Designed miniproteins, single chains, continued (2). Designs and how they scored, part 90

Each design is a single chain, and the fold is of that chain. pLDDT is the mean over its residues in the fold that is shown.

## One batch from the design tools (miniprotein)

Design m7116
Fold by ESMFold2-Fast:
Structure m7116 (fold): chain A 65 residues (1-65)
Amino acid sequence: EAEKLAREGIRRAEEAGASERGVRAAMELLDQGDYGGAGIAAAMMGKELGDEEAKRLGVEAASLA
């Protein structure tokens, strides 16, 4: 579940205009099995972009990991 939420958070942040570098870094954490770190990265990108959904998904992923 944490993996799915982190992946959705990253996707949402990318759609909201997150940098390619930020998205790539978050995806690397996901590929390493660091769902908590990937969730935090998605939440931070969501916060920077003002995207509530990306922030929410990222926080939820981090809390479940």
Scores: mean pLDDT 83

Design m7117
Fold by ESMFold2-Fast:
Structure m7117 (fold): chain A 63 residues (1-63)
Amino acid sequence: MVGPGTIPREQARAAARAALLSRGVPPERVDAAAEEVLARLPDVPEIPAADFAAAIAEVLATL
């Protein structure tokens, strides 16, 4: 990837769920894990990809 992207906040939950499922989080836990990711994101409408990736990694470390 050659540049930083942003993720619309409205899409962040779906993106988080997809990332967590790909890492083996069970469907019954993925919604709670995705909410944990969202809670760690900055309160902005466009979320920097770096902040999103960091939040995913932090939530995975708690599982």
Scores: mean pLDDT 78

Design m7118
Fold by ESMFold2-Fast:
Structure m7118 (fold): chain A 91 residues (1-91)
Amino acid sequence: MGLAVIDLVIDGKIREAIYYEETLEDLKETGKAEIEYYKDADSLTFRLDAKTEEEREQLRKLAKELGDYAKSLGAKKVSVGKLSVSVEFSP
């Protein structure tokens, strides 16, 4: 499948460019690892996209799962959009 993180934004600045994952499961594990790695940042935002509407619907579910994971790691605020998740660890 063609799943993408189109922006990884840390403290209002892009830190990593576009990357692609073959499966939703791989993207989920990558997203969890990024949340764990950047848990000491002020904010982290994933912006997601996919080639098909079916894959975009899968990404909407993933955004919620990533948000819940961030909450489990002590995120102070989590905002879930249709194809985005924004996390604040320290305001």
Scores: mean pLDDT 69

Design m7119
Fold by ESMFold2-Fast:
Structure m7119 (fold): chain A 92 residues (1-92)
Amino acid sequence: SKKEYSKAVAEVVGMVLRLIGVGIDAGRLDLANEAALRILRLAEEGEEKIVEVKELIRRRLPELEAAIRAGDEERLAALLEELEAEVEALKE
């Protein structure tokens, strides 16, 4: 529904802002910006399934935060690639 859509979009934006905050606190705004941009692109590409996309992002959020705090560029890239593949699978 339109209400569920609007709420899902707002929750994705909230998760993106949380990742930016983590990046600022960790001195890794570069990693937070990469994660934020890729997540926003996934939400746009998966718009038809935004509720499911939101839940996939939420599920990965603690791991994304941990990778940014640790400055683990390789782990962050792997998590984002896995998330991108999971969102692509939703379109099938």
Scores: mean pLDDT 88

Design m7120
Fold by ESMFold2-Fast:
Structure m7120 (fold): chain A 57 residues (1-57)
Amino acid sequence: SMKLASVAAAEPAGVALTPEQLALRRRAIELAREMLEAGVPEADIGAKIQALIEEAR
């Protein structure tokens, strides 16, 4: 395993997400991946994810 303290960029450092918030984020990531796999343009994927997050707020 690599142990470079100066890197420390893998995990969120300032925000502690609740299980519900984490679940929403995982869903958004999965949706984005599925849309990308289906050949949807990145711009449209971004808009769709943004709408999903707003809907769930």
Scores: mean pLDDT 66

Design m7121
Fold by ESMFold2-Fast:
Structure m7121 (fold): chain A 95 residues (1-95)
Amino acid sequence: SELEKRLEELLERALQAKSREELTSVLKELRELVKEMAEKLKDGDKKIVEGLKEIAEALDWAIANIDSYSFETILGLIESAVRQAKKILEEEKKK
């Protein structure tokens, strides 16, 4: 799906990142993507929308505390968020 392709593109960018600043940029773009998808899907399945909103909230909290995180921690947050979002999209496809 378009959503899965966009998530995979952000994950690839994160894995290729050479600096904490590059990872922070990817994290912020991932937050905006998840928020955009929750808004676009708002009239659909409530469980899917709630799951995406929970990921967005976790990313907002991570960004607010970004100065406390190492490169490895930021990368792990991106990997986890992409994995969770992909799982939610897989559940949507089964309908």
Scores: mean pLDDT 82

Design m7122
Fold by ESMFold2-Fast:
Structure m7122 (fold): chain A 72 residues (1-72)
Amino acid sequence: MDQRLLQALNLLGQEHAKRLQKALEILEADASSPEHIAAALSILGLKLNQQQYNQLSQILQLNDEQLAALQA
């Protein structure tokens, strides 16, 4: 598992981490791709607070467009 993805999953907590991993597997998504992670989080309907979104953006090096997709 990518170290950056692992840090992001730890931020989300164990339950959300398992759901995200399963969503990535279903989507056949590359877990190292910020765009695929954003799509998986969106599909799961995960509600993060602004601080968690900012931390996730920093860990995954998301641009403003990718971060907006996560929050949509």
Scores: mean pLDDT 62

Design m7123
Fold by ESMFold2-Fast:
Structure m7123 (fold): chain A 84 residues (1-84)
Amino acid sequence: SLPSPEELAAHLDRLIEALKKKLEELKEKGAPEEVLKLVEEIIRLLEEARRLVAERTPEGFARALELLARATELAEELNDLLRA
C-alpha cells in the first residue's frame, strides 16, 4: 500500500534533514563541486516533493512521485561518483 500523506511527509522531512547534514559534512571534507551540486539538487527536489505532498491533492501526489523518481536517478549518479 502507498504511505499516508502524513507518513510520506514525515519520511521526507527526515530524509531532507539527513541530506542537509551530509551536504555540510561533504563541504567540510572539500568534496568536488559536481558532488555538492548533485546533493543540493536532490535536496531541492525532495523539498518540492514535500511541499506537493502537503497540498493533499491527487495531482500533487503524482507530481511528488515524479520528483522522487528524479531524486532517485540523481542519487544513483551521486553513488557512481562516490565509488570512483
Scores: mean pLDDT 85

Design m7124
Fold by ESMFold2-Fast:
Structure m7124 (fold): chain A 88 residues (1-88)
Amino acid sequence: DEVAALLAAGRAALEAGDMRAAGRALARLQALLARAAAEGRLDEVIARYGAELAALDELLREALAKASEAEREEFFAGYRAERARLAA
């Protein structure tokens, strides 16, 4: 269950203050959701994980709002690096 694993990884990273790991987890989760949409399975994923996705989004928004500039840069560095890796 890759979605559940990435939701758990994202939450754990945010709870640990590991913003780079949180950025990587978010990029991977978004790629999984995009793949599910391409396969016609997005509604099934949202039906199963919508509450956990919303909770992670809220936790991320709170973490970024409280983050220093350096912590935000770490998050987006992790996010961009993983997005680039997945796009290659």
Scores: mean pLDDT 86

Design m7125
Fold by ESMFold2-Fast:
Structure m7125 (fold): chain A 82 residues (1-82)
Amino acid sequence: SSLTWEEVFAKMAGADGKITEEQFVKFLTEVAGLSEEAARELFKLYDIDGDGVITFKEFRRALFEVLTNPELTKKYLEIVGK
């Protein structure tokens, strides 16, 4: 079954409704089969504000930016496409 982005967020987020780097890394390594290093680089790409935590609003914004900003799309493909 395909997950919605709301369901993906809920799988990673803690009880406070925020995603930490460790929660993000765990989800991507277990679900997407990425290395820990690749998952941490993706977290930094999604953490545009550099605060080390992603809220649902920031998560949606980061997804939109990765899909629509050519510089972020290029960096995403470089991390995942190796």
Scores: mean pLDDT 72

Design m7126
Fold by ESMFold2-Fast:
Structure m7126 (fold): chain A 59 residues (1-59)
Amino acid sequence: SMEERRRRAEEIARAMGSVPGVTARVSEVDGRPLVHLTAETDEAMEAAVRAANEVVLRH
């Protein structure tokens, strides 16, 4: 459902945003949730991706 997709996107954004130097937000494009990500460094980006993967693997 759309609610499940939004919840997943919010969980991912929260995990990514907990990484120092990373800002993550959820928006909707054409009715689909989309995570927007800004990272200060390549290392922060890699850590954010790793955090997102941990959320996916836990669920």
Scores: mean pLDDT 79

Design m7127
Fold by ESMFold2-Fast:
Structure m7127 (fold): chain A 81 residues (1-81)
Amino acid sequence: GDMELQEEIKKLEEEMERLEREGVRAVIAGDDATAAALLRQIAELHEKIAELYEKLGKHEEAKRYREHAKVLRAQADALAA
């Protein structure tokens, strides 16, 4: 139900926060390849969260997460260039 979907979103948000901390460390270390890989993983989590928000009928939240995923992929591509 909706509560189970909300708990799943929370778990994905917690995983995303951990990957974001790792990404910041990779950027500071100048490890652009690791930073790009982590940004792509974070983008994938944004898409999974967007799918769960769609199931909750929260279309605006889902759209926001998909738009953020596109930005993260663009940042990853820039770091990998």
Scores: mean pLDDT 88

Design m7128
Fold by ESMFold2-Fast:
Structure m7128 (fold): chain A 66 residues (1-66)
Amino acid sequence: MKTLGAELPLEKLPSVKSWEPGEVYELSEEEKKEVAKELGLKPEDIVSAKALVGEDKVYVKVTYKP
């Protein structure tokens, strides 16, 4: 498996705006599809997707099958 990290503006994952800053959450299927689109991945290849909410952006960490 491989891991990819990225920073996204909160506008790309608006559902996470209600999350507590500094907490790590697993992304929903809808959120995984948005992240997959931004990273050029297929949602079905994603094994795990986690997000950490920052002040004005979200940090995502995706583990996927190559």
Scores: mean pLDDT 76

Design m7129
Fold by ESMFold2-Fast:
Structure m7129 (fold): chain A 76 residues (1-76)
Amino acid sequence: MTLEEFKEELDKIIDELAKKYGVSKETVREAIRDVLYGGASVEEVAERYGLSKETVEKIINEAKPKIDELIKKMNE
């Protein structure tokens, strides 16, 4: 998988989650970045973006395995 293909597949994951939870693509992208890679807590991210803790947890729990699979494909 190329870096360009990775970015396209990541954008699809973000778009699906944004539509599913009624949140902007930008907010989903930032929440994923901050929790999975920035060391922020789910509670901190929920407060920062005006989301419920449950919504952030669902986004992260659905995003993580999909992103992990994309990273694995990049390293093949």
Scores: mean pLDDT 83

Design m7130
Fold by ESMFold2-Fast:
Structure m7130 (fold): chain A 74 residues (1-74)
Amino acid sequence: SSKEKVRKLLEEFFKRLEEGEPIIDVVKWASEKGSDLDDDSYSLLNRLLEEGVSMLNEGKPVEEILKILFEKLD
């Protein structure tokens, strides 16, 4: 489903950031993979990525961020 695709993209986005990939490269990757989604799912992905990055900048652990974002997706 589109929600499962968004979930996987969120998980991989934050894993790539934890692995030390530059944010600009991870954002480009997410935009490329997100292009296969419908417009509503792509919009949702972008909104959740913005919320997740905001939480990361506040010092939340990635595991907690993903839990929160997955609850918002469901």
Scores: mean pLDDT 83

Design m7131
Fold by ESMFold2-Fast:
Structure m7131 (fold): chain A 57 residues (1-57)
Amino acid sequence: ADEIVSRAFAARGDRLFSEEEVALLQRAGAPASIRHVRLTEEERAEIVALARRLAAD
């Protein structure tokens, strides 16, 4: 969870996570405030992929 949070809050961009992505990130341990984070499309994809691996079990 800490790695996802750290990467998300360090990212810089103008894209937001979708509601489905926020739900996935919260299942992986991210705080609700993650939905207000703005990041690049590439950082968004990388963080979502990491969350999918962590939330798969």
Scores: mean pLDDT 75

Design m7132
Fold by ESMFold2-Fast:
Structure m7132 (fold): chain A 81 residues (1-81)
Amino acid sequence: MSPEERAREAVRRAVARAYKELLDWLEANKDTVTEAELEAEAARRAARLLAEHADLPPELQARLRAALENVRASLLALHRA
């Protein structure tokens, strides 16, 4: 596997983990979490993951950012349901 393929795989795994961890957090706090608090927690977790992957090429950093935005939107939709 090339370094580029490994980096793309790392992004996919990071996104999947971020989704699961944020979903688990939302489920654990479902009775008390507001939409604003979910938004803030998603933003904090996204910022941390972007910082942890700062060494990625700009293209993969942009893909990670876009994927984390999709995670945020999906969980906000789930919280509203």
Scores: mean pLDDT 82

Design m7133
Fold by ESMFold2-Fast:
Structure m7133 (fold): chain A 84 residues (1-84)
Amino acid sequence: SSELISRIIRLGNQGMQLSSDENANRLGELIHQALDSLNISDEKQRLLRIADIAEQMARIARESGQEDLAKELEEIAEEARKLA
């Protein structure tokens, strides 16, 4: 799960560079939520939270015209759900 969080943070930072200030702020908040998910002791709950965050970030990336980034985030969400 720490590896999935690291991937989400990397992709989220990339998305912020290509987004409006509003969407960059939304992505930044989701990055903080992804870091906070490390405090979830239950692995299944942590993975499901990671999946939800990745899906939300994918929607923002798509709104910002970054379809390839959105697809990468959707893949992380699917991987997290399969591991949960």
Scores: mean pLDDT 85

Design m7134
Fold by ESMFold2-Fast:
Parts: structure tokens; sequence; C-alpha cells
Structure m7134 (fold): chain A 90 residues (1-90)
């Protein structure tokens, strides 16, 4: 379900942030996680057309988070990328 995929995304982005030793990259991952949470809440209350746009934005945030995480935690980055692919199929 969309809720399960989003919940997993928030956990993975938080895990990636914890693995990052660079304070600037860590802060950016934390910010992306916060944006993902806010978009997820908005999507639950949105009409179907707006929900599609919000899901597309969530996919973009997950892809950016994976890119930032890759040098520090390539395994978690790959899990985030797979999650973005799952969102595309919903």
Amino acid sequence: SLDEVIAKGIVLVSKAAAAVKDPKVRAELIELGTELSLLAMEAKRADPEEQKRLVERMIELLEKAAELAEPYDPKTAEEIRKLAEELRKL
C-alpha cells in the first residue's frame, strides 16, 4: 500500500542520514525526510489528480536521497531506489 511504502521510505532516509559523517549531507537527508513526511500527509487528503503529482514529487525526493546516501551507505541507497520504483507502480 502507499502508506507502507511511505513509512518504509521515511525509515530508510533516516537510516541513511545516521550513516552519513558529513554534517551538510546529513542535514540535507534529514530535510528530505521531513519533506517526504509532509508530502505523504498531504497526499492522504488530496484528490486523485493532486495525489499523482505529490507521489511524483515523493519519488523525486527518494531518488535524491539515494544519490546523497550512495557514497556513505550504498546498500540503504539501493533500498531507497527500489522503494521509488515501487511508488512508480502504484
Scores: mean pLDDT 85

Design m7135
Fold by ESMFold2-Fast:
Structure m7135 (fold): chain A 70 residues (1-70)
Amino acid sequence: SIAIGEAIIRESEKRLREAIPDDPEYVEKVTQQIREKVWQLIDQGASVTQISDAALQLVEQALKEYEAKL
């Protein structure tokens, strides 16, 4: 549903902003990638678990990439 997709995107963005407070441009870029992936999966009929797992994976990958640049 649209509501669950929006909730997953919002929670992912919040987590990114809390972990990366000094790079809002990077947070916005990753949030946009998550938004695109979430809506793509919804259009494909993916389960809530699949959508949530994909968003979490993108958040974790972004945090790992950010840490590697420090």
Scores: mean pLDDT 85

Design m7136
Fold by ESMFold2-Fast:
Structure m7136 (fold): chain A 81 residues (1-81)
Amino acid sequence: MRRITVTKTGISGWELVDMVKDVIESLGGTNIEVVSVDGTTQTVTVTADLPDSVTAEDIMKVKLEKHGYIGGFDSVTITPV
């Protein structure tokens, strides 16, 4: 397992939370936690545990294909757990 931290900006941070969680769950993610939702910057930050086989590239690719909206994550950080 690897711990990931992702950020995304948009119209509403809370709207983005569900989209981020859906993508992480589709990759086999568990222990999904919302770290922050900033209404001023419209930014959401989420952490989760992912299988070691999942790369940052996999996260970006699944996000684009699943939701079909313009843009992926604004940042992705992966650390060993």
Scores: mean pLDDT 66

Design m7137
Fold by ESMFold2-Fast:
Structure m7137 (fold): chain A 88 residues (1-88)
Amino acid sequence: MLFSSLDELIDAFLEWLKENIDKLTPQELAVEVRGIAPLLRLHPKGDQRLADLVKELKDKITPEKKQALIRVFKEEGFTEALKVLEEI
């Protein structure tokens, strides 16, 4: 069953993003999220986990990073993450 391995990969990515978001430009952040978007879509809670991360990192998301992420979330179909992002 792929779900436990997929959870570990997503957890590792989200942990890395928490530690590195302050070091990423808006463009670099968009590239990283696009790169893992297929894995997030394979997970039943991928969009919700991304939404939870956005809420947790709200104080680290600059206006420029917010605009970059809005574009990515719309194009990749992360509707729950997009709703949370638009509220911060």
Scores: mean pLDDT 84

Design m7138
Fold by ESMFold2-Fast:
Structure m7138 (fold): chain A 60 residues (1-60)
Amino acid sequence: MTPEEQRQRDVDFLTQRGLAMLQAGASVDDVRDEVLRMGRQMGLSDEQAQAAVDTAVKQA
């Protein structure tokens, strides 16, 4: 697995997590804060974590 493949999987994971939170009734602000926090713990940039949030909101 390449570092690029791992980062994409991590972003996909955060997208699914954000979508699940939105479906459970969380606000977009709460989802953003949680996804950015998790992204930092996973070694993702804030830009990569924000992209996951934007994708989750678009899918919701």
Scores: mean pLDDT 83

Design m7139
Fold by ESMFold2-Fast:
Structure m7139 (fold): chain A 86 residues (1-86)
Amino acid sequence: DRDEIKRILLGMFVAGVAALHGREVAEELRRRLEAATGLELGDPEEMLARAEELAEELEKRLSEEEQAALEAEVLAVVRPAVEALL
């Protein structure tokens, strides 16, 4: 499902922010992304592992254009939230 893939991608950004900028900033980012999207992101570490596992499935289930559109949708939400916090 596209929503599940989007949730995983959003969770990966939260995990990355936690590693680089600490837990408090990552927790605030997660809260803002969940509020903006209505998606429950869960554990970012597990979302990262799932994204790696599902990398080949993204190639099979989505065209390059669909993948680009999904990435653009994710970045449209993540970019302003990250810029506001970082």
Scores: mean pLDDT 74

Design m7140
Fold by ESMFold2-Fast:
Formats: C-alpha cells, sequence, structure tokens
Structure m7140 (fold): chain A 55 residues (1-55)
C-alpha cells in the first residue's frame, strides 16, 4: 500500500525557532505488498516444515 505524504522541511534558526523552509511530496510505502507477501510465504513455509517434523 502506498501513501502520498507531504513532508515539511523545517530548519531551526539560531534563536532556536523552527521555520518551515519547504514542502515536498513523498510517497511512503507503509505496506510493501512484496515484503508482506514474502513474509507470509516464509510463515507458510515454516508451518509446512513444522507439520513435516511432526509426521
Amino acid sequence: MTVTVQELDVESDLDGRSRVTGVRTVQLETKSPQQEEDLEAVRRLLAELERRRRA
């Protein structure tokens, strides 16, 4: 799953006050479909190995 997020570039001034120096749009992958599929494939493989161990 991909999420588009606007990131604020913030810079601290010498007085310690933060200012917004820019805004950029960043695509954030909170759920990586490939990574989640790989993790589930690994879990399924482990479950099958455990089932074979009990056989």
Scores: mean pLDDT 62

Design m7141
Fold by ESMFold2-Fast:
Structure m7141 (fold): chain A 81 residues (1-81)
Amino acid sequence: MEEKKKKAIELARIAGRVANELASEGKTLGETGKNSLKDGLVSLGLSEEDAQAIVDAIEKAAKAGEDAEEAGVKKVEEIFK
């Protein structure tokens, strides 16, 4: 469980950082980027619903000009409580 959580946090951080970088250039995570993140999280053993919730949290934060890395990590921590 701890290793799975750690990997999910690492993946969420990477995706959140990419989302914030893209937002700084006036861009968003495309469908391919969102699907890759979701597939990666599911491959770590998360449900599709939990993986989608993490993707949605990252996208929402980036679109709002917030810290998408922190939003993604927080969502992973909520799921693994």
Scores: mean pLDDT 82

Design m7142
Fold by ESMFold2-Fast:
Structure m7142 (fold): chain A 67 residues (1-67)
Amino acid sequence: SDVQIRVAEAEARRAGEIAGDEELTRLAVEASKLGVQKGRPELAKRAAEAAERGDLEEVRRALEESK
């Protein structure tokens, strides 16, 4: 759903803003979008939660799994 993708992207962007890292935000948004598109919304949630913590390594893992 287009709505689900937008919600996931917004959540990831907000999480990245909390961490204060634009690259982290960009990767988290991409992981969230791809995760939802792949039918794995748990990857989007994992990316957003990792981004909020500033965990770049976990965001990258979620992105890789979403591909």
Scores: mean pLDDT 83

Design m7143
Fold by ESMFold2-Fast:
Structure m7143 (fold): chain A 94 residues (1-94)
Amino acid sequence: SSAAEKEIEELLEELKKKLEEAKTDEEMFQHVNEFLSRVYEILSKQDLESALRLSEKVEKELKELAEEMNLPESVKQYIETLVKILKQELIELH
């Protein structure tokens, strides 16, 4: 859905601002977790093919954002772990 893609893009912009304002790794973990929880809510309402395609786009955008912002390695590992869980949960929903 173009609407789902746009909503996710707006959430990514919000996440970027929150990560720029975060002062601790723990605050960054909280923002990433909240972002991916909202992404899951959106993607759970899509068909499996669209959900997986959009989840891969989210993974790519988060990886690029983490690299661009030079986020702590702990935060990068946390993102990788949560994205893997997100994809697995979407597959299990079917």
Scores: mean pLDDT 86

Design m7144
Fold by ESMFold2-Fast:
Structure m7144 (fold): chain A 68 residues (1-68)
Amino acid sequence: MLSPEEQQLLGQAIKDAVDLIKKLREEGYSSEEIREKVTEWLKSQNLPDDVFELVMKVVDHVLRVLER
């Protein structure tokens, strides 16, 4: 179970990651390039492992939906 602080951090990280995906897609990057750039950015945020894994699952889901 995530703490209230981790839940707030998760929500903010998801929002920022989705905003970054949209920006990179508008700039003409491929889904593979977007995934790499978003992953590197998330690693720089020093998120707890549980939060990082949940954000990455959301990122992978969003990218799969957008590929269609």
Scores: mean pLDDT 81

Design m7145
Fold by ESMFold2-Fast:
Structure m7145 (fold): chain A 96 residues (1-96)
Amino acid sequence: DPLQKQIDENVDKLLEEAEKNVRTEEQRETLELHKKIIEIVDLGDEARKLAKPEEQKKIILLAGKAIDALFDGDEEKAKELFEELQKLLAELKAKA
């Protein structure tokens, strides 16, 4: 999926750049944010593997929206979307 590849590439690049430049507590907080993005990607990948092709698209879009909310600084929306993704994974595991 082109969207998933784009997310993975952007996350890896940002994480590498952040790690090289971590010198302050503020930079450490930024690194922790990027680690949270990786958690969303991993959760989305796990859910996608259990999902039918039609459901995979919805999972990818949901993960992307959660990541976008984090970059926009909308922590409340990011949390809601992450919880929705976790709930979807639980439902997929229950029916798999």
Scores: mean pLDDT 76

Design m7146
Fold by ESMFold2-Fast:
Structure m7146 (fold): chain A 72 residues (1-72)
Amino acid sequence: SMEDVEATRETLDTLLRLAREEIEAGRVDTARELVDAARQQIRDMRGLLSPETVERYEREVRELEKRVRELE
């Protein structure tokens, strides 16, 4: 349903926001866990999201994964 799609987007947006905050704070381990959780959420909820929405979130996760790697 649209409500399930909206809840999924809110969860992903929250995970990605928290991951950015942890990256900016230099907390690499917590940032990695949040990015991994977002990646898993995208995989689990792929069927509820449009291909365009999945592509957008996957790009954001890849950018955050790169930022986490650069802090290691």
Scores: mean pLDDT 85

Design m7147
Fold by ESMFold2-Fast:
Structure m7147 (fold): chain A 99 residues (1-99)
Amino acid sequence: MSVTITVEVEDGKVTKYEVEGDASEEAKGVAKALAAEAIRTKNLSKLVVTLEEKDGELFVKLKGEDAADPSKTYEEELSFKSLEEAIEWLRERSLAEEA
C-alpha cells in the first residue's frame, strides 16, 4: 500500500492539493496540518509538502523558499512510524505555541 499527498503553498495559501492512491482522511489532514505548521513557523514564500504513506509509515518532505532570502531554499525530511505518531507530533507543536 502506497499513498502520496502533495500540498503546494504560495504566499500563505494552498495553490495545489493532489492525492495519489487511496488516502485516509487522517493522512490528508496530517499533510495539510504539516503545511500550515511550516508556513507559520518557517517564514516561507513558497512551500511544497510531499507526504508518502508506505508500509504503515509516513515519510514527509518539505521543500520551500525563504521569504527573507530568496537565494536560500529550505528542505526538511520527517518520518513517523504511524499516522497516530504524526498527529501527536502536530498536536504537541500547536499546544507549545499557546504556552
Scores: mean pLDDT 76

Design m7148
Fold by ESMFold2-Fast:
Structure m7148 (fold): chain A 77 residues (1-77)
Amino acid sequence: SAREQLEELNERTIEIGKELIEKGELEKAQKILEAAGEAGRELAERLAKTSDEEERDRLALEAAKKVLEEAEKIKKE
């Protein structure tokens, strides 16, 4: 389901953040939190414009995928 996919994507991002914190890379962990916050704000604005549950699920998955991609890029820095 879309919810299960969203939970999996979020868990992968959380795992990257935890790994960075455990390694003492707090600046990289902070950048991931900032990227997640920006994506969350954009998602909230888009969700306010639609009542279609399927579209809401697609937007949420798109945002989560974008955050994970950014987290992986930050980790590789």
Scores: mean pLDDT 86

Design m7149
Fold by ESMFold2-Fast:
Structure m7149 (fold): chain A 88 residues (1-88)
Amino acid sequence: RPTLSDEAIEKLSEHAEEIEKRYLEALKNNDKEALRELAIEVFRLMAEAKGLPEDIVEKAAELAELGFNDTEENRAKGRELQAEIDAA
């Protein structure tokens, strides 16, 4: 997991409080559009606060996709990656 600076954590906490409040309001009103917009805003804030480079985002997406689809093929790919690291 990327390590967040104290400043980034403070900024996220402030936004998280506002986002949580908006989330509860959207749930109370059954406003699906507001929930969708809120989710997108959260992803943007997290990416900015973590200062993630594009290549790390791509790797995280690949790992998440493999983890979500736990198949025999995906497990083989994971083992192959580990073997390549050990061989290097």
Scores: mean pLDDT 60

Design m7150
Fold by ESMFold2-Fast:
Structure m7150 (fold): chain A 62 residues (1-62)
Amino acid sequence: MAGKCFRALEDVTMIGDPVVTLKKGDLVRVLKVYPDGLAEAVSESTGARGLVDLAKVEEVEC
């Protein structure tokens, strides 16, 4: 897949359609990073797409 892999460090809200709460340890694929520290990402567990706070995730290998 395109993009970088990140792991949730805590429960975080992914803002999209639908809005999804990621659990600590969930993986997301980051597609685009925005200047405010938000990123467009896809949840690996649900396939949901939305904006996540980069301060609440860490880059990992998928």
Scores: mean pLDDT 77

Design m7151
Fold by ESMFold2-Fast:
Structure m7151 (fold): chain A 105 residues (1-105)
Amino acid sequence: SSLIQQIDQLLAQAAQAIKAKDLDALLAHLQRLVELLKQADIKEHPEEVAAAAIQVLLNVEEYLRDHPAADSLIAEGVRLLEEALPYLSEEDQRVVEALLAHLRA
């Protein structure tokens, strides 16, 4: 789908920004990804939204932890995971709940 292609493109751009050590570009690509996911029909694409939100959270924790925008991106990523949660398999729900518990600690 066009959503999956846009997610893949933004994640590829984020990976290139990490390789280039361009944290401003990384932040911009993660912010665009979050806005894309917020506009997505989460009920129709829960696994793709959850996977992309996890990538946002992991990249923020690893590369942007000290950035002023980190808390906002973490809050948006957590919200997207919580919105996707009821549409995931029971196994995937347990994985996401464990990640959310870790991030809330």
Scores: mean pLDDT 87

